Designed miniproteins, single chains, continued (3). Designs and how they scored, part 42

Each design is a single chain, and the fold is of that chain. pLDDT is the mean over its residues in the fold that is shown.

## One batch from the design tools (miniprotein)

Design m9542
Fold by ESMFold2-Fast:
Structure m9542 (fold): chain A 90 residues (1-90)
Amino acid sequence: MEEDLELIRAASEEELVRGIEEATEAALRHAEELVKQGKTEEAIELLDKAIEELERAAELAEEAGKEKAAETARRAAEELRRKKEEIEAA
């Protein structure tokens, strides 16, 4: 936690936004591959963990004064929640 906050403070807001976007895209792609393999429960668990991590990143970004990064992380978490709902509904 303390090391994460220090890293977020040291990183540029642009770097944080890029990292969040890359992590979100990776989580979506991995979840889709798991669903294709019939591992639907694993895909849901992966998305739940990624949502938790993005919500955590948003909190840390706010503490570091990186408002745009915090907003990006929250939007990313919403996108992953939507994907989870689609998988659960299928």
Scores: mean pLDDT 82

Design m9543
Fold by ESMFold2-Fast:
Structure m9543 (fold): chain A 72 residues (1-72)
Amino acid sequence: ARAEAQRLVEEGRRALAAGDYERAAALFRRAIELDPESVDAWVNLGAAYAKLGKHEEALELIAKAAELAARA
C-alpha cells in the first residue's frame, strides 16, 4: 500500500511535468486513497488542481498537507 502510493506519486509527478494535469490529479487521488498521510500526495494534488484552475480546492489540499507535515 505505502510503496504503491509512492509509485503513484512518482507517476503523477511525471504526468504533471508532461502537462497532463487531469491524469496527474487522478494518480495523486489514488495515492491518497492508499496512504492518506502522504504529505507528497496532498501537496502534488494541490499543484495539479491549481494547474486545472481549481484554486479554492488547491488551497484546501495544501492546508491538509501542512496539517500532516506538522505531525512529522
Scores: mean pLDDT 85

Design m9544
Fold by ESMFold2-Fast:
Structure m9544 (fold): chain A 67 residues (1-67)
Amino acid sequence: MEEEARKELRDLLIEHFKKTYGDEVAEAVKKVFEAYPDLTPADLRRLAGRKGKSVEEVVKELAKKIE
């Protein structure tokens, strides 16, 4: 169903972030998606735009707040 497709997409995106930005950012993305299961990659891009920061920086900040 749609939920399974979204989970597969999230797993692929985490692997893509690992390849593109490195392991630290990929782990941060995983933590953010686990804490906010309704959050999409598009939401992360919008949040980065609102804060005037990169997606990488926003993801790291959100992961720290989850602690």
Scores: mean pLDDT 72

Design m9545
Fold by ESMFold2-Fast:
Structure m9545 (fold): chain A 55 residues (1-55)
Amino acid sequence: SMEDEIEKIREENKKRLKEAKEEAEKNNVKPTQFAARMLLIIGEEEDRILEVRKA
């Protein structure tokens, strides 16, 4: 169902956020650059959810 697909997207995005944090820590990424990356990942999740609802 649509809600099941949305929940899957949310879970996948939680993994992406965790991976981004780990990469930032390994590479000593500046906090401002890390924040920008997190916002992009969150935006991607929102866009994917909107596409599912639009379909």
Scores: mean pLDDT 82

Design m9546
Fold by ESMFold2-Fast:
Structure m9546 (fold): chain A 67 residues (1-67)
Amino acid sequence: MSVIEVTATRDITLTASPPLTIKKGEKVKITGDPETGTVTFESLTTGRSATITDPAEAKRYYVLLAS
């Protein structure tokens, strides 16, 4: 399991329940492995978080936030 922090380079909305919107410039803590399992995305700026359990969606959001 890895933990990384990234700065969002674009606005993005994660389709979780409830939806999580991360704005460009927010620092995001990503916990988990997007290749194998559950990934949690947490905005360090707002304290909001979303957990994605679909590996394909988790990997997509990981790439979008880390690019």
Scores: mean pLDDT 74

Design m9547
Fold by ESMFold2-Fast:
Structure m9547 (fold): chain A 53 residues (1-53)
Amino acid sequence: MARFTTKKGLVFEGDMPVGKATVNPAHASMVHGESHANPIEAVSGDEIIKVEK
């Protein structure tokens, strides 16, 4: 699985198609980020700025 860092500073891992620029919360799980009641909602519409494999 790849680790993704978002523009909002959230970190999570998941499988995403090559070339995707946005986070798909259905294919990711939160690893590190700000506390949030629903991490999936927190990353919805967020932008990927870094990918680590």
Scores: mean pLDDT 51

Design m9548
Fold by ESMFold2-Fast:
Structure m9548 (fold): chain A 69 residues (1-69)
Amino acid sequence: AEEEARQLLIEGMEAYAKGDYEKAVKLFEKAVELHPSAEAYRFLADVYEKLGDTQKAEEYRRKAEELEK
């Protein structure tokens, strides 16, 4: 699960770098479903900012902060 989540984060980052934010969101969402992490939530926040969904971006930023210990 953790290794699968990491692969999804890598694929999501590749999609994000290419400007495919819709694909990046789906990949990052699958990653957090398999293994929630602050890193994955921060990526979701960044992608939702690019998509113009500032409310979801703020929600995921808070989730990332909650996982930082």
Scores: mean pLDDT 82

Design m9549
Fold by ESMFold2-Fast:
Structure m9549 (fold): chain A 85 residues (1-85)
Amino acid sequence: ALEEAEANLDKGIAALEAGDFDTAVAYFQKAMDALVEAGDEDPIRNTALIMRAVADAFDAEMAGHTEQAQAILDAVSRAIRALDA
């Protein structure tokens, strides 16, 4: 459900705040996977979660963690494609 996506996103954000970028990537990937599993049940909420993940990926990039930022963006891109398929 979308609640699982939100819970994993919140854990990813907490990991970013702690400076644990690899753990953050894992939680963002889980959040995007959970969002795909939930499907298009709430397009506005789906969009909000995607936008938050993108914003956090840019924060990781600005912190010099380009590989981790790219992994988050790749997970987001895969989720968008899966929801539109």
Scores: mean pLDDT 83

Design m9550
Fold by ESMFold2-Fast:
Structure m9550 (fold): chain A 58 residues (1-58)
Amino acid sequence: SMKEELKKKALEKAESLKNAPKEEQEDMIKLLVDSLSKVLSKEEVEEIKKEMEKVLKE
């Protein structure tokens, strides 16, 4: 589904910034949330955001 494809790309982006400064991680999340909000529901965007945050905390 489009949601799963976008989620995969978002999580790959989060993984690439795992060791980046906190400010860069936060900016990336804000940018992706804005972009995803144009094509996905609020609930789907929130799910992807939480999964990205989980990747960055590991």
Scores: mean pLDDT 82

Design m9551
Fold by ESMFold2-Fast:
Structure m9551 (fold): chain A 97 residues (1-97)
Amino acid sequence: SLEELLKKILEILKKDEIFKKYTSAFESVAEADPDKAIEILELQIEKEEKAHKYVLLAIAYVKKKEFDKAIEYLEKAKELEPSEAIDKLIELIEKHK
């Protein structure tokens, strides 16, 4: 289910040394209206490109079941901040498609 997928995504991020400090932001986007989250995050990324903001975009796209877009943004996050957590998220989402 989508709820189980989001829960697994959050568990992976919460255990990561780099991304765990953004756990509250990841949880907030997982509960938020994804269209509004995407609009705000795209504007923020245009001003300042950050790996965790691409991960937030990916979570919002997972909520919309746009898994290919979610993976695209995780690949962008990986370019800025290589992480085993991002690789695990990409694999998890690919298996859910």
Scores: mean pLDDT 89

Design m9552
Fold by ESMFold2-Fast:
Structure m9552 (fold): chain A 80 residues (1-80)
Amino acid sequence: SNEELVEEVVKVVLESKKNNWSKEELKEKIRKVLEEYGLSEWETEVVVHVAMRALEKNWSEEELREALLAVLEHLAQQKA
């Protein structure tokens, strides 16, 4: 489900903050999760962009969840 995917991406972002990962390492980890959930390359890059924006703007965990869920729902609607 989109909610399960959101939680996996949130977990990766929180791990990156805790372990001081590079931006490139974080992007690679997120891409891997999205690929495992079956997202296309285009969908993956859109979600990565949202996650990186959340880090740049220092969004809360809940704000990140809401943004990720919204973008995944938007992408699903575009494919229908």
Scores: mean pLDDT 82

Design m9553
Fold by ESMFold2-Fast:
Structure m9553 (fold): chain A 95 residues (1-95)
Amino acid sequence: SRLDELKARMSEADREVLEEVEREIAELEARYDELSPLGQEALDAARREYERLLEAGVDEKASPLQIRVLLLATAGNVFVAKRIYEKELAAKAAA
């Protein structure tokens, strides 16, 4: 699979980041309807970066640095989506 090829090209540390990103995307996807439009947009951006990362994993021309940049971009978008969700949950609890 594209994911297996990507993982074979990554360091152990980068694989741990990827596994965390995959878990967080799955959690946010399960809560998609609970996300604001902004949170949905941020999660959709994370999904697009994740797809680009998978494509880079099967591209013989993609460098280790390019793969790492895409991993960090995916992680950053997931972080933003999660933080938006957490802030909105806190706001609802306070109201």
Scores: mean pLDDT 84

Design m9554
Fold by ESMFold2-Fast:
Formats: structure tokens, sequence, C-alpha cells
Structure m9554 (fold): chain A 70 residues (1-70)
């Protein structure tokens, strides 16, 4: 289970890089910073489970790191 989670986490940056390439080609459709703000807002939503909020916070961190490299 922990190994499966680690593999998913390792694959997530590659999936985000692919999504970032798609977003870079379509950057005029959606501002990546607005996408980050939406994910952050969802991570702070008290109606969501703590596990879901933690996952969204991790995704927000990966998006923020990707934007820092741009």
Amino acid sequence: AAEARALVAAALPELLAEAREALARASEILDPREALALVRAAAADPALSPATRAALAAIAGLLEAALEKA
C-alpha cells in the first residue's frame, strides 16, 4: 500500500508536467495561477474530508513548484 502510494506520488509530477504542457499551449483559456487558487480554495474547504484536503494541498504544492520554475 505504501509502495503503491509512493509510485502514484512519483508519477504525479510527470502527469502534472504533461498537464502543464497542455496548459502552456492553452494558457489563454485558463490562467495557471487561477487554477492554483481554485485548488487551494478546495484544500481549505471544511466540507471535504481531511484526507481529501491533504491530497489537494499536495497537488497545490506541486502546481506552485511548477509555476516557480516558469
Scores: mean pLDDT 61

Design m9555
Fold by ESMFold2-Fast:
Structure m9555 (fold): chain A 64 residues (1-64)
Amino acid sequence: SDEEFQKLFDKYSKDGLISEEDFIKLLQEEFGVDKVTARKLFLKYSKDGLISKEDFIKALKEVS
C-alpha cells in the first residue's frame, strides 16, 4: 500500500530523498529486484540524481 511505501521511504531516506545506491540496495533487499531493473526505475523516476517520496511510491508500484 502507499502507506507501507511511505514508511519504507522514511526508513531509507536522508533529508527527504533517496540516493541511487540506497534505492538499488532497498529494491534488491526488500523486493528481490535485480540491479539492472532497479537502476532503470531510478533513472525513470529520479530528479537531479535523487528520488523523492512521491516518485519513490510510483516506482515501487511497478515492482509490487
Scores: mean pLDDT 84

Design m9556
Fold by ESMFold2-Fast:
Structure m9556 (fold): chain A 65 residues (1-65)
Amino acid sequence: GAELREKILRLIGLELRKIGLEFELELKKKKGIISKEEEEKIKKEIKEIEEEIEKLKKEIEELEK
């Protein structure tokens, strides 16, 4: 159904956003252009995305039944 497809597309989008944030964090750390506060902020955003991904994966699994 449309709900399942929408959740799968959202999951893909969240996974890609997480990869992008992890890449940005590592790049900025390597260049020495990131403050401790910015690093902690990006890490918090990554953690929030990981929590959304886990919740969404469970919702998708329930809809596939």
Scores: mean pLDDT 84

Design m9557
Fold by ESMFold2-Fast:
Structure m9557 (fold): chain A 75 residues (1-75)
Amino acid sequence: MEEKVEEARRLAEKAAASEDPGIGLALLRMIAAIALLEGNRRAAAEVYRKAAELAEREGDEELAREFRERAEELE
């Protein structure tokens, strides 16, 4: 469980470092979806938090709020 959370966090960091924020957000959404399919709600929550951070950095406060809410629901 913890090992998969760390892997998801590492992948999310690489996705967020994408030169294109839209590509980064799409990758983060896919990583979160895979974590949920594997039943790892904690890993998905970590990825949604990273997606919220990226969305906020890009000025999309509504999308950032949505991702933060999804992360909270998973805990």
Scores: mean pLDDT 78

Design m9558
Fold by ESMFold2-Fast:
Structure m9558 (fold): chain A 113 residues (1-113)
Amino acid sequence: MKEAEELFKKAQELAAQKKYEEAVELLKEAIKILEKEGKENAELYTALGSALYELGKYEEAVEYYKKSLEIYEKEGKENPAAIVNLALAYDELGKDEEAEELVEKHLKLREEY
C-alpha cells in the first residue's frame, strides 16, 4: 500500500502549495487504489473534500466529506474539521436545513453566527 500512502503525502504537499487541482487528482488516484484493495481511509476523503471546497466544487466536496464522516463513525472516532467543513459546504449550496441539523448534532458553527 505504499503507492496510495505516497500519493496521499504528495497531495497534501500540493494542497499546502495551493495546487488544489493537482492535489484532487492524486487523492482520487489514492482512493481508487484503496478501493481495489477493499480498504477505506477517512483522512484521505476529508483531504479530497477540503481541496474540492477550495476549488469551489461544493457539491463534490459534500460527497467526500460525508464519506469521510461515515468511515469515522464506523471506527467510533470524531472529525470536527470534516463536520465544520461539511456544514460550510452545505451553506454554500443553500442547504440550510442540512447544515443546521449537522451543526446541532455535532457543533454550534452556523447557529452562533
Scores: mean pLDDT 79

Design m9559
Fold by ESMFold2-Fast:
Structure m9559 (fold): chain A 87 residues (1-87)
Amino acid sequence: SSRLTQAEIAKRIIEDDESAKEELLELARKKAEEAGLPEEEIKKFLEELEKKLEEEIEELKKLIEENGKEKLLKEIEEEIERLKAEA
């Protein structure tokens, strides 16, 4: 599911895996291409998504500073397990 993929990518971001954002954008591009969106619409969609991801990553960094990396990793790992059980 898309929720599971997003949770797995979020875990990688918490782990300082810089490739996680790039992988999510790549997945989003493929999904938009499969949906038959024109190139101009794909470009706008990806630019908007990248901006939103940068804002969410900044929020996540604040949560890491406030709550600690270990707590957030545990929470996301538990969410991933729940999402896998639902699949």
Scores: mean pLDDT 76

Design m9561
Fold by ESMFold2-Fast:
Structure m9561 (fold): chain A 91 residues (1-91)
Amino acid sequence: MSEEALELLKEAEKAMEAGKYDEAMELARRARELAREAGDEVLELAAEAGYLLAKALKAEAEGAPKEEVEKLKLEALRLVARAGEIAAARA
């Protein structure tokens, strides 16, 4: 399993908490690539969700239409739910 992908995802979360949305998006994108190379579907989905959430928060901060922001947040939530379903099926 890619330890690097997990670390990048943690860094993306910290960047989002700091309001550094562009940095969070880049970190999540890299985490997704590494998770994909490792065949870690759960981390790949989590990283894609992180990317979309950071994109939604950036759009919201920049005054994008509510519908656009909500669509991105819903897509991120859907990916998190999917990752959770796959992880739960393993237990």
Scores: mean pLDDT 84

Design m9562
Fold by ESMFold2-Fast:
Structure m9562 (fold): chain A 68 residues (1-68)
Amino acid sequence: SAAVEALERLAARIEDPEMRAELLRLAETLKTISDPAEQEALARLGLRILAQEYGLDPAAVEAEFAAV
């Protein structure tokens, strides 16, 4: 799915190995969801939460995800 592929591509650009692992876990969780709209909504929510946990701007991270 587009959301899973975007998360995996974003994870490849993340230097922090823990954040990268969390993004890959999020991508795997999305693979269990069959509705593409629910996958995208959960991907965006998960990205915002992870961005906040790692001290990044959630809006900036969401914009990067949308650009991928």
Scores: mean pLDDT 78

Design m9563
Fold by ESMFold2-Fast:
Structure m9563 (fold): chain A 75 residues (1-75)
Amino acid sequence: MEEEIRKKTEEALEAIRKGDFEKAVEIAEEIAKSAKTEEALRGLIEVSRALYEAGEYEKAERLQRLAVEIHLELS
């Protein structure tokens, strides 16, 4: 589980590096759906930050909302 989440996070970050922001969001949403864990929360935060740095503010905000939902479930 943890290894799969990390791999998906890295794949999403690679998609951002290549300019495929839609793919990055799609992968991040898969992470959010598959696991409500600290690793999933961490992955969503990393991808959201990378999208924000790339100027994709709306997509970054979408992932930030998913991260907040997971954080509340873990609290």
Scores: mean pLDDT 82

Design m9564
Fold by ESMFold2-Fast:
Structure m9564 (fold): chain A 102 residues (1-102)
Amino acid sequence: SHMEKEKEELILERMLKKIRELVERGWYTKEEAIEIAAIAAEYLLKNIKPDEMPTEEEFEEAFEKAEALYLKHLFLREPLELSETAKEFKKRLEERLEEEEK
């Protein structure tokens, strides 16, 4: 639907902004920030109704949960297996960032 496409684009743009902030602050590498953002995007798609747009608070919660999950796996030295949804968002985020470097 039109709303679903608009929601996905909003999530992508918000995650791209967050990736830039994290990398600029030196908190994460570009690759780490992309993985965290992909996890956050999946969380939003699973927890926000198809006919609703995410709020600022929901974006913040999704990111905090994604970061916590990433850091837990990093601390335990265990591989983090991304879902198919998270893998697709990771690919889309990587493609958008590559276009900005051209």
Scores: mean pLDDT 81

Design m9565
Fold by ESMFold2-Fast:
Structure m9565 (fold): chain A 93 residues (1-93)
Amino acid sequence: LEEAEEYLKKGQKAFEEGDYEKAKEYFEKALELDPENALAQLNLGKALFKLGDYEKAAEYYEKAYALLSAKNPDSPLAAEARANLAKAKAALA
């Protein structure tokens, strides 16, 4: 858990600094340690979206939404995942 959170934190910092490729790598490492970490899936989707990989971004947003909505359908994170999924799908059209 702590190791996954450490990579999640590093990925978030890289994302805030505009280094989307490094953010992607850190979020992927977080998911290697905790495959069902919905926040890591959501943030990986965001990094992929910024890199123009809309198909993979949509996949991770969908996974994040499924996990988040299963626990709490009224979650703000579930709403964010759903909104970002719609944006990724629109970019593919």
Scores: mean pLDDT 86

Design m9566
Fold by ESMFold2-Fast:
Structure m9566 (fold): chain A 61 residues (1-61)
Amino acid sequence: SMEEEQRFELLKESLEKHEEIQKEVAELRKNGVSDEEIKDFFTKKTAEMVKEIQEKRKELG
């Protein structure tokens, strides 16, 4: 069904976003960004990812 395909695509995108966030965190650490700023960045990016997935789910439903 289309719902299964949509769920699979959302899961795939979520995993790709997770990898991007991890890469960005590693890059920030290399650039001497503080642990506190990295923590804020991670929290913000994770919240944005969740919101984006929810919005896409609404559009595809």
Scores: mean pLDDT 78

Design m9567
Fold by ESMFold2-Fast:
Structure m9567 (fold): chain A 94 residues (1-94)
Amino acid sequence: VTEEELRETLEEAGRKVEEGIEKIKAGDTVSGTYLAMMGLAEAAKALRAYGNEEEAQRLVDLSTDISIAAGEGPEKALEAAEEALRYVRELAEK
């Protein structure tokens, strides 16, 4: 994976997390949470392929946080998803 390919994958993952956040805000916490977690899983896979195991594990941890937060309520799910989006965007900017 090239740096450009990794960046494009991280940007796409960020877009999916953002779409998930919008669904949570619209009252569809289940679909929103699923989309956010899917984006993070794709980003983690790309990071592992690039050799960034630490960053990949952080995304897996953030995905787990979103899943747990969704059980606590939509407000907590939103907060967890927003934290994950921030981290994905930081990685994409490099």
Scores: mean pLDDT 83

Design m9568
Fold by ESMFold2-Fast:
Structure m9568 (fold): chain A 57 residues (1-57)
Amino acid sequence: SLREKVRRLFAQGKTLDEIAEELGISKEEVEELLNQWARDAGYPSLEALRAAEKAAR
């Protein structure tokens, strides 16, 4: 699915712009899908998910 592709690319370290270009969708759509994923993963927002990933790096 599109959501799964966005999730995998983000997990690989791709930026929102790179994901949008690769999948042929808008950056806003990428942000919406990632926010939904972040919430499903137990984070309150994409911002919280980004903070957690930075801490893991």
Scores: mean pLDDT 76

Design m9569
Fold by ESMFold2-Fast:
Structure m9569 (fold): chain A 73 residues (1-73)
Amino acid sequence: HMADSIEAIADRLAAEGRLDQAAKAYLTAGKVYFENGDYEKAIEYYEKALSLDPTNQEAREFLEKARKALEEK
């Protein structure tokens, strides 16, 4: 599973203190779930990305899109 392997990389980067790279990896995992229609998982990963990098505007924009898509389903 693409998102699972990206999450494993993100978890490893976070454990190594590479928080900016971990945030980007979580954002990528969220995008994979979003493209697959799994909006609940996309939200979880976008929130993880924002917890590590709260200034990431792209993560905020995708989080709002995922929440809206989930509500319209």
Scores: mean pLDDT 79

Design m9570
Fold by ESMFold2-Fast:
Structure m9570 (fold): chain A 66 residues (1-66)
Amino acid sequence: MAPELRPGDVVRALEDWEARTPEELSFREGDLLRVLRVVDEHTVEAESLETGERGLVPRALVERVP
């Protein structure tokens, strides 16, 4: 029971992630990301607030920041 993510939401990375493809975003635990769009129930497109890079992020690895 996680609330739905929406474009504009700020999320925090729950663990380190290495991009598997050029379309995916690499991030570290604790990084803040802005959701740009919800692709599906498993994937969002986000921008790293740490690096300014953009890419696909597994939804299960991020949590909304209040």
Scores: mean pLDDT 80

Design m9571
Fold by ESMFold2-Fast:
Structure m9571 (fold): chain A 78 residues (1-78)
Amino acid sequence: KLIPEEIAELLKELQRLLGEEKYDKAVELVEKLEEKLKEHGLLTPEIKKLLEELKELIKEKKIEEAKKLLEELVELLE
């Protein structure tokens, strides 16, 4: 599977922000990622649900679960 470079860069940045504990910026980046996925026609109902769950986990500071869900999202997009 090939994902657009823009999407790949956003996923990498999101992983970085979670590692750096920049959770407010991570939530904002999830919203930007959703918009860009929609623009590329990649926002399936499954991916949208995972993004909404990811955003909620980050807001609740369930960061270990958020990182695991992000890994699942990356695998689904790749």
Scores: mean pLDDT 82

Design m9572
Fold by ESMFold2-Fast:
Structure m9572 (fold): chain A 56 residues (1-56)
Amino acid sequence: SLNDQAKALFEEYVAKVKAGEPLEEVKKKLREDLRKMGFSDVEIGAALAELDELFG
């Protein structure tokens, strides 16, 4: 499902931040990918907020 794909993508981006990629670049890429997948601005904002809670 799209939600399962989004969860897998989110976990990949979490791993990228842990590997030393800048948080702001990872957030930008995640936003673009989720938007391309058809997620709403509210859903994208929630995912980005979760990255901020983990790493910001």
Scores: mean pLDDT 84

Design m9573
Fold by ESMFold2-Fast:
Structure m9573 (fold): chain A 57 residues (1-57)
Amino acid sequence: SMEAKEKARERIRELGENLTEEKVEEIARELGLSVDEMHEIAREVLREQEERRRRES
């Protein structure tokens, strides 16, 4: 669901550099998402963070 994906984005942003494969799997299980969906969301979050960082530098 869209709500689960938004919660996943928030948790990935909060974890930042502490995001591990184990945490990805835990969040996927908690929210009922696939690991593939989690990887897609993580890629989107990382892209957003990189864009923000580039503007700051």
Scores: mean pLDDT 78

Design m9574
Fold by ESMFold2-Fast:
Structure m9574 (fold): chain A 77 residues (1-77)
Amino acid sequence: MEEEINKKIDELMQEASRAINAGDKERAEKVAKELKELVEKYPDNSKAWFYLGAVYRALGKTEEADKYFEKAKEIIK
């Protein structure tokens, strides 16, 4: 189950990276929403929090991104 979730997170981050590189803000926001749903369901998954922060930063939502990065750091620590 955990491996399945991490695989889904990796796929979402790859999709987010493609959307960001293409300037597709709508698709990047959709991926951010899916990552947010994953961190709500699996709050101890540091990878999901980290990628949520990365996507939010790419979308210009820097303050929210910083909060998500801090959450990921707390879990990894």
Scores: mean pLDDT 80

Design m9575
Fold by ESMFold2-Fast:
Structure m9575 (fold): chain A 110 residues (1-110)
Amino acid sequence: SLSVTQSGGGTVAEGGSLTLTGKLTGDFLKYPVTWLQQKPGEEPVTVGFINPATGETFIAPEYEGRVTLSFDNANKTAYMNLHNLRPEDSGIYYFAVDGVFGEGIEVTVV
């Protein structure tokens, strides 16, 4: 079985950087680790995903050059690093593995 715990978030200045983390329990190598952003009144959109077995990543075009994804196999932790933050990057960010979603982390860019 999988469980996910998220940390990070908060209020950040425009142009700043922020790291969000997702920690896993269970067999994380079987499933892609996906990050999503949800804005108020909107459907969640994919930021990107990483294959923990290969290290291959996908970053959605809207976030290219501003997001890096990594996975620490020893610590079972996924990282999303956001750079050059814009007001439109504000929202709730979800970490998901095999359909299991974390509770979400709020990010506010001012």
Scores: mean pLDDT 81

Design m9576
Fold by ESMFold2-Fast:
Structure m9576 (fold): chain A 111 residues (1-111)
Amino acid sequence: NEVEEAAEKAEEEAERAEELAKEGKGEEAAEEAVEAAEYAGEAARGAAEGRGDKEAAERAAEAAGRAAKAGALAAKVAETRENAAKATGGAIAAAGAAFEAAHAAGEKAKP
């Protein structure tokens, strides 16, 4: 399932961004946070378009939430304004994806 696959990739990149942020590697953390947000967006889009089931949409929402948190952490350790902007943009995009995926999960649960 491409939704579950994209959600898994978003979780992997978010975890990497969090670890890089803990190490103070702001540039690498920002890059991974952006990738996490991109995968979270793919998962949310797939869920909204009716790919996957309710569980896949719920996983996409969880992955997007994690990507948003990773982006916020990456922004906090960014050494340049450009890297801080990239990480913040990723966090905002991931937060939007979380809402989209959660809405898709709710629609699949309608009677």
Scores: mean pLDDT 78

Design m9577
Fold by ESMFold2-Fast:
Structure m9577 (fold): chain A 65 residues (1-65)
Amino acid sequence: MLSPEEIREAIERIRKAIELAEKEKDAVVLRVAIHEIEELLKQAEDPELKKELEELLERAKELLK
């Protein structure tokens, strides 16, 4: 399983990608981010990291509409 540090690094990378995709209206980047978040949620055990991932997932899904 991924370490908490690796998950935090992935969260920061995904957050930046979502912000860029929002500005550019890039649905492909948003779909990739959603898939990556779902995979990280399967591996995360820390409740705070899970909450951050769930918040990012909802944000990415809202932007995809």
Scores: mean pLDDT 81

Design m9578
Fold by ESMFold2-Fast:
Structure m9578 (fold): chain A 59 residues (1-59)
Amino acid sequence: TDALELARQAIEMAKNGDFGTAMLLMEAARALGKEEGVEEEVQKLVDEALDVIEELQKK
């Protein structure tokens, strides 16, 4: 789905160190996920993106 694709892109951007774009993609994924009825799956992917950001910020 479009929401899940945006959430996966957020994970990729987070892994690349582009935290700003990752956060924007997470917001878009959450909004679409609510409309598509996949909020829980989007939240799991968003949690993965946030975990990547946290680990990379630890250096």
Scores: mean pLDDT 81

